# Designs tried in a protein design run: designed miniproteins, single chains, continued (2). Part 98

Each design is a single chain, and the fold is of that chain. pLDDT is the mean over its residues in the fold that is shown.

## One batch from the design tools (miniprotein)

Design m7608
Fold by ESMFold2-Fast:
Structure m7608 (fold): chain A 98 residues (1-98)
Amino acid sequence: SMEEKARELEEEAKRLEEKARELRRQAILKGAEAGLELMRASSLTLESDEEEGRRAREEARRRVEELDEEARRLEEKARELEEEAKRLREEAERLREE
């Protein structure tokens, strides 16, 4: 029936929305990890000589850029899943109106 098909689409949309939330949570954790890397670099800069401190800052910058890129990819995947879920919900609504 159209009602059963609409329910199946809504359940699939819910699964995609749950996956998107998990990816956004992972992106937040990547941001937190970047913050910790900056704190570590700051501590090393205080304890090491000028050249060692400079290298520590450069390594932390590269790591933060890598983590930011990973977070961006996770957010992009989450948006794709949210858009797919929206399409499925719109299809389900159309089936319920027929």
Scores: mean pLDDT 85

Design m7609
Fold by ESMFold2-Fast:
Structure m7609 (fold): chain A 82 residues (1-82)
Amino acid sequence: SSTLEEGRLYFRKGVKYFDEGKYEKAAEYFSKAIELFEKSLGESHPDVIEALKLLAKALKKAGKEEEAKKYEERARKAEEAA
């Protein structure tokens, strides 16, 4: 679907910015990818879990530790439901 394709594009942009050390920008794109992946695939899909883990890692590197913990917990719950 166009929604899933758009999510994949945002995910790739997130990975690119993460590799460039642009962690806040990476987190922004991972957040957009998660929204689209959840809509297309459901909250417990492996692609959602991967994006949640990368979002948490990007947030930690951006100094947003409390926000990162929320996404780590969300990823853990998604893994338990998968």
Scores: mean pLDDT 89

Design m7610
Fold by ESMFold2-Fast:
Structure m7610 (fold): chain A 70 residues (1-70)
Amino acid sequence: ALPKEALELESEASLHVMAATIAEKMGDLKEAAEHYRKAAEKLKEAAEISGSESFKEEAEELKKKAEELE
């Protein structure tokens, strides 16, 4: 099982991804980019705590997505 701290960070990241997708659909690209960046930061921290490659890869994907929304 994943450490509780990593699961909490993953849950926070999921909320930010949800907020980002809503903002993106509304055309609010700045808000979407901020939420994707926050999600990436949370998943990167979760990856460092848990050693999960999946979290690391997802964090990198979300960071790139935030960069593309400029």
Scores: mean pLDDT 84

Design m7611
Fold by ESMFold2-Fast:
Structure m7611 (fold): chain A 78 residues (1-78)
Amino acid sequence: EEALRKGIKAYHEGNVDEAKKYFEEAAKSPDPRVAATAYALLAQLSYDEGNIEEARKWYEKAAAVPDPELAAAARSNL
């Protein structure tokens, strides 16, 4: 979860490239909740950058995680 926390901090500091790097690291986590959160944050960053197709791919990955709240949130953004 350290990568996720570092990514969120970088995002708040306006360091989008650093945030994306840490979210990509967190997305590889063996913890499905951490991975799903990272996928959703990567989707949000891609969407904010105008890369709608990349954002959709990340939301699809997040929606595939078997966590009822995270899966529901991800599906609503597809």
Scores: mean pLDDT 74

Design m7612
Fold by ESMFold2-Fast:
Parts: structure tokens; sequence; C-alpha cells
Structure m7612 (fold): chain A 58 residues (1-58)
């Protein structure tokens, strides 16, 4: 869903701002999210839950 992609893009931007990921990793992840890469979305969704305690919308 578009809402799911928006949340994950914002999460990736936050990880970069906090120094958790490199700029190259940020650019790759943002591209993969936009393209609907299910493996990347699943991995980031699990990390999002671990960090926030919140599930991604469907």
Amino acid sequence: SEERKEILKEFVERLYKEGVITEETKERLLKEIEEGNEETIEILGRLYYAETGRELPE
C-alpha cells in the first residue's frame, strides 16, 4: 500500500539521520521500497516493529 511505503521511506530517512545506515544504503532502500521489493519491505517492516512496537498497515 502507499501508506506502508510512505511509513517505510520516512523510517529509512530517520535511520540515515541517526547514523544507523550509510547514504548509499538509504538510496538503495528507498529505491527498493518504491519498486515494491517484498523482501526489503518485509525486512524493514520487522525492523520498524522492533524499533517502534508498531505494525505496518496492510
Scores: mean pLDDT 84

Design m7613
Fold by ESMFold2-Fast:
Structure m7613 (fold): chain A 80 residues (1-80)
Amino acid sequence: TIDDVIQSRMGQMQSVVNQIRQQSQTQSIDRQQQVMDQVSDIMSNGMRRMNEYYSRGDIQGVQDVGDQTIRDLQGIYDSM
């Protein structure tokens, strides 16, 4: 269901964010702030867009936005 898709994607997003937080502890305070600001922006935009598709019952839209948000977060992690 659409609820299963959003729950799955949110869980994956939180997992990547947790990995970023752990890795950021090895960075300078300024770099930690920059990384977490980027994470916050990506998460806020991704959640907003997923909710737009969710409100329309668009399962594929929720999936596509969730997957893109996960990729964007993974890109931050891989750049660290």
Scores: mean pLDDT 88

Design m7614
Fold by ESMFold2-Fast:
Structure m7614 (fold): chain A 95 residues (1-95)
Amino acid sequence: SKEELEQELKLFESYLKALKKALEDFKANAPASLQPKIDELEKKIKEAEKLIKEYKKAVEAGDYEKAKEIKKKIEELFAEISRLMAEIQAAMRAA
């Protein structure tokens, strides 16, 4: 339903905000050796932001099939971001 898609959009926007905060925390606290992984994380977060904006436009236009396709891409990218964040956190703890 439209209401479900609007609720999912709010969840995506909330999660994106949390990811941006985590990125800032990594930039402040991580050793220089992890900079390439942090740069990769930032690039993926920017792509997620772009996809969430496209999702919002599809929902607002009533293009629910397009919104569903974009949602799959967002979920795949969030899985990649989660893996990369776990790798950064593990590397920081292994010091």
Scores: mean pLDDT 88

Design m7615
Fold by ESMFold2-Fast:
Structure m7615 (fold): chain A 80 residues (1-80)
Amino acid sequence: AAEAEARAAVEAALAAQAALGRRLDALPPEVRERAVAAIEEAVRELDERAQALAAAGDYAGAAAALTEAVRVAEAIVDAA
C-alpha cells in the first residue's frame, strides 16, 4: 500500500542521513564544521515540516520532506 511505501521512504531517508554522517566523518574537522552548519541552515524548514507532518500522521508528506532534506544535504557534502 502507499502508506507502506511512505514508511519505507522515511526509513530510507534516515539510512541516507546515517551514510551522510559517515561521509562528514571523512572530511577535515574545519570543513566538516562548515558543512554541518550549512546543512542545518539549508534544511531547517524541511526538518520542521517533516516533524509537523509526522506528528499529524502524514507519513507520506514527512517522507517527501525528509527525502528533499537528504538531497539538499548530499549536495552540500558533494561541494565540500
Scores: mean pLDDT 81

Design m7616
Fold by ESMFold2-Fast:
Structure m7616 (fold): chain A 63 residues (1-63)
Amino acid sequence: DEVLGRAEELRKKLEEAGMYKEAQRLQSLIEKLREAEAAGDERMVAGLKQVLEHFIEKAEKEL
């Protein structure tokens, strides 16, 4: 999953930058997406991917 891979890389960068609160928020979203994928909840997966992409785009602009 491209979005999940990008999110995991961003989480590492946020931790390295000392942005621990943002890294924790991102990790929570990653875990929720993985849970939704495991449950086969396509609606939740789609919604979480949109939230994750928005979070990634905003955080990448600040880094």
Scores: mean pLDDT 82

Design m7617
Fold by ESMFold2-Fast:
Structure m7617 (fold): chain A 68 residues (1-68)
Amino acid sequence: SEELELVKRIGEKLLENAPSEEARKKVEELTKEAIELLERNPEAYTEVTGLILRAMGVIIDEELRLRK
């Protein structure tokens, strides 16, 4: 499915941009949850989007934390 492939690509990009191993693990968990959710319910777009946005937030928060 196109949506699954898109979410997987987004997940790969987020993992590439994770500034620490702790952030990477959290991003992996969130993106894995998003992929599994979309595999079970192909119409779960709102929840999948929410998980991806949370993964982005993890990266931003960790980058800000590391600067302090």
Scores: mean pLDDT 84

Design m7618
Fold by ESMFold2-Fast:
Structure m7618 (fold): chain A 99 residues (1-99)
Amino acid sequence: SDEEIEKKTEEEKLKEALIYFERGRLKFVEKDYEGAIEDYTEAIKLKPDFAEAYYGRGVAKLELKDYEGAIEDFNEALKLKPDFEEAKEELEKAKELKE
């Protein structure tokens, strides 16, 4: 059915978003912050409500001293997941570093 085809397409997008997200995390650990940002950005394109991908991209932007970009990403993560304590802590840190 059309519903089964749509469901499979959405499941494939979710799987691809998770692969990009995990690849971004691995690049971050290897200190490839620019590569991490690229992979988190692809994860967000595939899953726009991916709070953890916004958070990961924000942390990578902090390492590159893009404080304004990091603040934007942490705000989006908190908008998607208001109880995201790690995003709240990193947001306050990014605001202090920008000043």
Scores: mean pLDDT 89

Design m7619
Fold by ESMFold2-Fast:
Structure m7619 (fold): chain A 93 residues (1-93)
Amino acid sequence: ASVELRVRLYDAEGRLLWEGVARDVAGIEALTAAAIEAIRAGAHRVELHIRASVRDLDVTVVLELDAVHDEEAMIATVRAIMDAVIELAREAA
């Protein structure tokens, strides 16, 4: 069983600011903290690629800052998704 979370953060012009990958609970927790810090530093788009063999899951979630999705809402959504990925990682262990 395996889990992989890849996070890519982009600026308003579509330039890659930061990329991280995690494959276990501790790595996903650390990557969550780093992603939130980068969002607060000015990321406009977050791409989350989640792969989990335990559920045959391969999903990409894209979040963008706009009139509907402010920074606080983006951070809350990222936290919720990362919590779900941590659950998948615990199932994979």
Scores: mean pLDDT 78

Design m7620
Fold by ESMFold2-Fast:
Structure m7620 (fold): chain A 60 residues (1-60)
Amino acid sequence: SKEEILERAAKLLEESGGDTGLAEMLRKNPKEGAKQALEVAKDSPNAEEIRKLLEELLKS
């Protein structure tokens, strides 16, 4: 489900940098958070997996 994808992406964002702000934004506003996270995730240790999850969230 989209909620499971969202939670996986948020958890990976928190684990990659400990930045809870971006993960909270994703949970509060999934579409806005996903767009922001796509730009930030380029430098993430789990960038490829995060990108795939975020692209699925943005697919409506």
Scores: mean pLDDT 73

Design m7621
Fold by ESMFold2-Fast:
Formats: C-alpha cells, structure tokens, sequence
Structure m7621 (fold): chain A 92 residues (1-92)
C-alpha cells in the first residue's frame, strides 16, 4: 500500500488523471466479464452440468470480483492523490 501510494503522490496531475481514466475503464471491463459469467452460470443451472464445470466458473467469478475490488482501491488512492495535489497547489 504505502510504496505504491507514495509513488502516486509524486506523479503530476495530468498523469494521475490518465491513470484514473484507465482504472475506470478496467473496472468497466471486469464488470462486463462478471455479467457474462453470471449468465453462463444461470444457463448451466438450467441445462445440467458437471460439478467441476460449475466450480470452475465459481472460481473465475471470485477471481474477477477480487480484481474489481483492487481496481476500486486504486481509484480511491488516485482520487486522494489528486485531492492532495490540488490542496498543495492552493497553499501559497
């Protein structure tokens, strides 16, 4: 946490804004993948499936959810860094 956050605090505002946009795009991509996995799971529940196939989809959904949570954390850190940067610019 600390080493990465300190790096964010050292970046120029324009770079932080770029990283924020990239993080939001990544979050949207992950959420789209989760929706597709949910649809696949629903289909397999109706058609019958092996326990192994069901478990594989469950594990993949868990993995994607964890990635989404990390990206949300990244966005919070970037937003905080941007706020601190603006506060520093206003202190003369």
Amino acid sequence: HMERFEKLLSLPKEELEKLRGEAYQRLADINAQIRKMDEEDAKLKKEGMSPEEREKLRQETIRLTAEALRVVGDIFEIDYALKKREEEEKKK
Scores: mean pLDDT 78

Design m7623
Fold by ESMFold2-Fast:
Structure m7623 (fold): chain A 70 residues (1-70)
Amino acid sequence: MSDDEIQSRANAVRAYLEHDKGLSAAAAQAAADQVRDQVRAYLATNDVPAEDQPLVFGAIAGAVIAQALA
């Protein structure tokens, strides 16, 4: 997963939280930035196979989204 792909997926999380879940632009951006930064940090420190990197993104995104909507 490239850095551009992580950013693209984080942008989709922002759009989902802002447009579908009704979070403010600032709150949606903060959650998306948190997903991006946590995924980047995890993949930089862990040797994750390319085929499993989307699963790591999904797990981190799911946790951040759940916390943002709590």
Scores: mean pLDDT 88

Design m7624
Fold by ESMFold2-Fast:
Structure m7624 (fold): chain A 94 residues (1-94)
Amino acid sequence: SEIERLREEIFRLTEETGREIREKNYEEAAKLQEELVKKSVELYKKLGKDEEAKAVEELGSKAVEELRKGNIEKAKKLELELVARLIEIVGEKV
């Protein structure tokens, strides 16, 4: 299903983004984070969770901005908050 495909893509992008942050490839991490946010917003909207879509878009956009500014510790904190929200939806049965 389209929802299952989006969940798989989100899981993969979350893993890849975390790996690039650990490897200090922050520009690649920011690029992957933008794609992760886009796919997550699409999934939340398909599930009728418009408020969560907006929250993820705002949180994820801030994480990308902080990564590009070199504020790595702030970006990591925002990424942990984003991942916590995504765990709830990716593990949800629909």
Scores: mean pLDDT 81

Design m7625
Fold by ESMFold2-Fast:
Structure m7625 (fold): chain A 55 residues (1-55)
Amino acid sequence: RRAELRARVRAILEEEGSDTPVAVIAERLGVSVATATRLRREIEAERAAAEAAAA
């Protein structure tokens, strides 16, 4: 599921760092680079919203 994939992307970014290349995320999840790119953008948007709310 998309929510499950987003949780895994979040975990990878926490483990490897927020600047982790999309290709590494795609390899770890076994998804296409296009799918990994969309998931990463969703996580980045969530982080930006949370950061704005916390400020």
Scores: mean pLDDT 76

Design m7626
Fold by ESMFold2-Fast:
Structure m7626 (fold): chain A 76 residues (1-76)
Amino acid sequence: TKQQIIDYGRKAATAGLKGDYEKTQKYLQQLVSLAPPSSKEETQKYAQKAVEATKKGDGEGAALYVGEATRAALSG
């Protein structure tokens, strides 16, 4: 549901801000799995950017990209 997408996005953003790469990746995988086919590619694109930002220690960038992934998943 849309609520589950929002919940996984929130958890991924929190993990990303803390530099928790494994949790960020896990929650973003769940968010991408819930994305409609029409927005799945865009959601995956931003999810990948969020994971890379988390690996680099860019918590603000990670949260930004998680927000974009969540928005894309909700827009389909």
Scores: mean pLDDT 85

Design m7627
Fold by ESMFold2-Fast:
Structure m7627 (fold): chain A 75 residues (1-75)
Amino acid sequence: SGLTPEEEESLKAGVQLAKTLAEKGHDASKLARGLAEFARRGGYPEEVVELLEKAAESKDPKEAAEYLEKALEKL
């Protein structure tokens, strides 16, 4: 199986943190990029990985927050 329950909880918590930072107008790009790599290694669906990568590449924090919210809906 892809992730342990502990790793799955850590990924979800990380995405939630990245979303909160982006919603406050902070640059969460490095965190989102790390989360995308973690999700890819954990065998998460490509759709989730792509949403996290789009959040990492977004220059607008509001756009990043939208991608992070969509990723959370898939976790």
Scores: mean pLDDT 84

Design m7628
Fold by ESMFold2-Fast:
Structure m7628 (fold): chain A 77 residues (1-77)
Amino acid sequence: SEAEELIKKGGLALNEGKFEEAIKLYEEAIKILEKKIDSEENRKLLALAYKGLSLAYDRLGEYEKAKEYEEKAKELA
C-alpha cells in the first residue's frame, strides 16, 4: 500500500540521517491510515509510523514530541 511504501521510505531517510524528511514521510503515512476504516493491519502500520516519528524527533532533540509519539505507538499495541 501507499502507506507501507511511505513508512519504508521514512525508515530509509532515518538511516541516511534525513530526520526532517523522515518526519514528513511518516506524517503522510499517518494521514492516509487515519482516513481508512480501522483494522488490525492499519493499527500495526500506525504503530510503526508513530515509532518512526518518535525516533526522528529524538534524533532532532525534540524529546517531548519523541515521548508523545512513543506513547501513541504503545497505545496501539
Scores: mean pLDDT 85

Design m7629
Fold by ESMFold2-Fast:
Structure m7629 (fold): chain A 67 residues (1-67)
Amino acid sequence: AEEYVAKGEEAFKAGDYETAIEYYKKALELDPLNRRAWSNLVKTYQAMGDTKSAMEAILEAAKLQAE
């Protein structure tokens, strides 16, 4: 999980938001409760101006973490 979060952060710094999202999603496949992956996924959607996807990610993270 952490390897994919790190790769996502590297892609985000390069401005490759699509690749960053792919890596954060891979991290979440391995650990759905990874707060750092959720936080970075939301941040990336916000940087892209994709407010709907950012909001959906916030709600999904809240739902999963309430378990």
Scores: mean pLDDT 80

Design m7630
Fold by ESMFold2-Fast:
Structure m7630 (fold): chain A 80 residues (1-80)
Amino acid sequence: MKELRREVVLVEAGATALRLLVLLNPEDLTPEQRARIDALVDRILALEKQFMASTDIAEQQRLLREMEELLREMEAIVRA
């Protein structure tokens, strides 16, 4: 349980760090890319809320995987 929660916090930290990187270098991204990053952050936060409300380990693992996939999508946008 604590280990999974630690991974969720790390995903949240990663998403926040990428959003801050975008704010510091806005000229590197199109308005469409920035809007997509904002939407991905909102989705990660919504999944984190679902994770914290869940008592099913299998559901928590699924939600964590979804959050990790969204974080990788954010990373791909920033690297493009």
Scores: mean pLDDT 76

Design m7631
Fold by ESMFold2-Fast:
Structure m7631 (fold): chain A 57 residues (1-57)
Amino acid sequence: SSQKLLQEQIKKQIEEEIKESLRAMIDSIAKLMLERGEPKEKVEEEKKRLLEILEKE
C-alpha cells in the first residue's frame, strides 16, 4: 500500500519547507540589521551564526 513511503515523502517535504522558511527568516533578519545601520561585517557574522544553528538542528 506504500503508506510508509508516503509518510516519509510528506515528512521530507515538510522539513524542506521549514528549512526554506528558516533561511528566509535569516535573510530578513540580516536585511533588518542593515536597515538599522549595522555594519555589513557584523551582519554577515550574525547571519553565519544563525545558519550554523539551523544546520546543527
Scores: mean pLDDT 79

Design m7632
Fold by ESMFold2-Fast:
Structure m7632 (fold): chain A 99 residues (1-99)
Amino acid sequence: SAKIEEYKRKIAEDPNNAEAWYNLGEVLYEEGRLEEAVEAYEKAIELDPFYARAHYNLGKVLYELGRLDEAAVHYNAAILLDPEYEEAAALLEEVLARM
């Protein structure tokens, strides 16, 4: 993907660019590369622990992978960082109901 190469280039120029890692995670997720998307989102959160959208999207991909405990942690983090994140709250309830 041309977008993957673009984000990898941005990361090579600035490895601390949390947004570039987040965007890489989004493209990897779109391509069905779920475990690689997890790694990219985890790196974005490592660089910016307050990145509510990265926590939310990591929760979604972990849920799809059946990693329910980890998905719940990241949905809860997204809600705590942005209490108006209604989508994360609804998905957290869904995850907890399946535990």
Scores: mean pLDDT 87

Design m7633
Fold by ESMFold2-Fast:
Structure m7633 (fold): chain A 82 residues (1-82)
Amino acid sequence: EKEKLIIDTEVNLAFIEIIEVLDPSPEVRELAERARKIVNEFIEKGEYEKALELSQKVVNYLTKKDFEKAREILEEAEKELK
């Protein structure tokens, strides 16, 4: 269900925005911007499941302040989009 995947992804992007507002550190801002860019690129390419999975992982790691894992998964996704 494409519409549900898009909606759930947009909800996760909204959570990332809230995390950035609550923790306006340069590191969180960098990771949030990278996540938005990559997730939106997956949506544009029709990779809705990848967009949802990435956005869920980013919310999870940013909420836990596990910036190392957030950066790792974003780097992997960036390589996949090559």
Scores: mean pLDDT 86

Design m7634
Fold by ESMFold2-Fast:
Structure m7634 (fold): chain A 64 residues (1-64)
Amino acid sequence: SEAIARQLLEEAEAAVRRYVEQGDYARARHVIESTAELLRQLGVPEELVREARERLERLFRELA
């Protein structure tokens, strides 16, 4: 479960970078939201889901 959650976060970071580079901010935001929901479905504690979401949102702001 931890390994799967880690892989999802790595893929989400790559997807956010790719979509921001393409100017597709709507898809980048969708990746952030859907990743948070997937982490919740995997049973990741809400505090860690919030941390992951904040990291992805910070990445988005830095790149946009």
Scores: mean pLDDT 85

Design m7635
Fold by ESMFold2-Fast:
Structure m7635 (fold): chain A 100 residues (1-100)
Amino acid sequence: MDKLLALDPEDHVLLTLEGGQLFHQGKLEEAEELYRRALELAPNNPFALENLGKVLEAQGKYEEAAEYYDKAAEEYEKLGLPKLAEELRKKAEEARKKAE
């Protein structure tokens, strides 16, 4: 699954980690861009989906944040992590309540 010169398989992990660092610095738009790029490389990455939800919520984009929390929950369920999926669905409900 290697030797694809167009993409480094580690890039989506590095983008997610760099996005987290930018989020902690309050650089919300830059963090969002890195998480979206991580998802272009690995669309079903539940960690990137969850963190994109968090950065969108921090920006006040509550409806979109809820959508990504739900997507992350679905992927965690597929991985056999139902407790994490339940926590993310609760975050989605809370985000929708803030959207009014």
Scores: mean pLDDT 80

Design m7636
Fold by ESMFold2-Fast:
Structure m7636 (fold): chain A 101 residues (1-101)
Amino acid sequence: AEAALQDGLAAALRAAVAAAGGASGALVAAGAGPSAEKAEAAARAAADRLLARRPGSSVVVEAVAAPNAPADTPAVGVAVLFEDGRAAALATVSEAPLARL
């Protein structure tokens, strides 16, 4: 059960980075929680720790609902930082594709 969630997270992260253009120099931060809001907050906290080492960058993190996710599936937020800090991409761990880029 937990291994399936970890595999789903890895797939969602790979898809989010690819959808963000597979950019060289991208930093990725992720977080999980019982809701999209909590997962977004966790991902943003992880991104803020990375940004503290690179103060010229900024990140916007947005949570989205995963359609058709099982009720007890943890939500996952993914923040993708580019060199210029321009974009955040969010994915939820489920059988659903990326919800936002």
Scores: mean pLDDT 50

Design m7637
Fold by ESMFold2-Fast:
Structure m7637 (fold): chain A 61 residues (1-61)
Amino acid sequence: KEKLIEEAEKALKNAEKALEEGDYGAAVTSAGHARKLAEEAGDEELAKRAEEILRKGVEGT
């Protein structure tokens, strides 16, 4: 995969793990980063997944 997509996937995994651990601040930061990278790569599906995690993180803060 292109580096942008790979980095977005790693950031999304970090965001998902942070949500599971109850670290909402880290989840918001990582999900926001993943969304930006996914949008730059043109991966609409990955960007939507990151946005979903971002919303959950914000609701938990």
Scores: mean pLDDT 79

Design m7638
Fold by ESMFold2-Fast:
Structure m7638 (fold): chain A 67 residues (1-67)
Amino acid sequence: MKEDIENAKKNYEKYKKLFDDYETKSQAARAAGDQATADHYDRLSQAYKKAMENAEKKRKELEEEFK
């Protein structure tokens, strides 16, 4: 159980960092008028956002179960 919670936290932090990085790059590219680069990073950020949300949900479910 503790190991599963730790893995969920690690996955959340990993995906959060990737999401934030790609989201920032997508926004910067969009502001610069580079639509192709913005679209590419937006797709990556959306994929990692979903992975981050799934990891957070799993962590909360595990924490609630053992509260």
Scores: mean pLDDT 80

Design m7639
Fold by ESMFold2-Fast:
Structure m7639 (fold): chain A 65 residues (1-65)
Amino acid sequence: AQAHYDAGVEALARGDLETAKRHFEAAIAADPTNAEAWQLLGLVLELMGRRDEAARYFAKAEALK
């Protein structure tokens, strides 16, 4: 679970948005209560221009706090 989150953060740091998205999706699948994974997937989607989808993920992250 944590390994996918960490890999997503590393991919995001390199600007590899597609790899970051894949790892954060896997992190959420393993632990859907990980608010940070929802928030960072939202950020990745926003950077990819998918703002409507990003807003839904940000809302989920806030609901988990």
Scores: mean pLDDT 83

Design m7640
Fold by ESMFold2-Fast:
Structure m7640 (fold): chain A 90 residues (1-90)
Amino acid sequence: SEKEELKKRAEELIKRAEELAKKAKELAEEASPELKAIYLQAYGAFKIAKENAKKALEEADDVEKMKQLVEAAEAALEEGEKLLKEAEEK
């Protein structure tokens, strides 16, 4: 069902965002000031992704709201990954 697919996507997003947030925070601690700013911005995006994905699981009785929250979480995760890649290329 769409609800089960959204639940699976939300659970994977929580796991991925948590792993990437930890990585971004660790990279920020040892980075130059310029790179630290980018890593902390990525960390913030991953935190937003995790929070939206967690909210999606709480909205299990509203499939439309679950979908909106999952899509918002995916967008935040993609922004964080883009920032992380930008920092790695400097």
Scores: mean pLDDT 87

Design m7641
Fold by ESMFold2-Fast:
Order: C-alpha cells, then structure tokens, then sequence
Structure m7641 (fold): chain A 70 residues (1-70)
C-alpha cells in the first residue's frame, strides 16, 4: 500500500539522520529505499525533496502517499 511504502521511506530517512548522516545524505538513502520499493527515479527524487524539507513526519507521509497514488 502507498502509505506503507511512504512510512518505510521516511523510516530510512530518520534512521540515516539518527546514524549521524546529514539531511542531504539521509534524503539520498530515502530515495534509494523508494527505488528498492519499485518507485521510478523521477518520483524518488521528488520524495527526497519532501523528506529533506518536511519536518513533520505525518505531513511527510501524507505528501509521499499522495505522490505514490498518482
């Protein structure tokens, strides 16, 4: 489901930040997770921007879910 994928992608971003990776590096890991889950490159890049610029987890999940459902 799109929401489950969104949560996994955000978890990859938060896990990278917790490991001491900077925001840009963490966004790259989130994009890699999105691609592993079958998301196209152009959509994964948009997801990377969302996770890097959105501080609220639920807002980020909502935006990513909407993007994945298009």
Amino acid sequence: MAEEKARRILDAYREALAAGVDRSGAANRAMAEARRLGVPQEVAEQIGDIVETTDDDEEAIEKITELLEK
Scores: mean pLDDT 83

Design m7642
Fold by ESMFold2-Fast:
Formats: structure tokens, sequence, C-alpha cells
Structure m7642 (fold): chain A 58 residues (1-58)
């Protein structure tokens, strides 16, 4: 699905240690998901996934 593709892209290319802030990464990921045509519920899943990546990198 488009959601699965977006999550796979984030898993592959988003490095929490190289991002300025979690909030910046969340905003960028949400905008990307919205541009890909994801629903608000799917965009929320993308945000949760990004926040999980930051949590696990600490």
Amino acid sequence: TVLDSVLAFLDRYLDPSKMKSEEEAVEAARRFAEAMGLSEEEIEQVERYVRKLFEESK
C-alpha cells in the first residue's frame, strides 16, 4: 500500500541522529504523507512511526 511504502521509505532514509529535532522530522514526514495522498488516520500512523524511531534511538 501507499502507507507501507511511506513507512518503508522513512525506515530506510530517516536517521534520527542526523535530524535537528523530532518535531522537524514529524512535520516533514506528515507533509510527505499528505503529498502521497494518505488519509488523516494514515498520516497519524506516519507521525507515530517517526516518534517511535526517535524514542528507540535514545
Scores: mean pLDDT 78

Design m7643
Fold by ESMFold2-Fast:
Structure m7643 (fold): chain A 100 residues (1-100)
Amino acid sequence: MDEETLRVEVAITLAIMAASIAKKIAEKKGNKEAVELADKVIEELTKASEAARAGDYEKALEHLEKAREYAEKLKEVDPESGELILKHIDRAIEEVERAK
């Protein structure tokens, strides 16, 4: 694996981990909207990871942008979790742009 692809994978994995933790916290609080938004973030980040592994960085960016949109909505209902997830997504976008 080249260094650029590894950086992309690490950044996406950190974003998935942050979203997974946010989902568990939302489940404990009974915040169904935050759970659904976190699931959508995880789904899009997983698709971005698959695209990046295939070398399809344009498709990876498309899925990262969709994940970012769901994370912005999550920030409206869970500001702390949403801000943390957005930070990791923005890093993943930067790493994909460098890998192109």
Scores: mean pLDDT 87

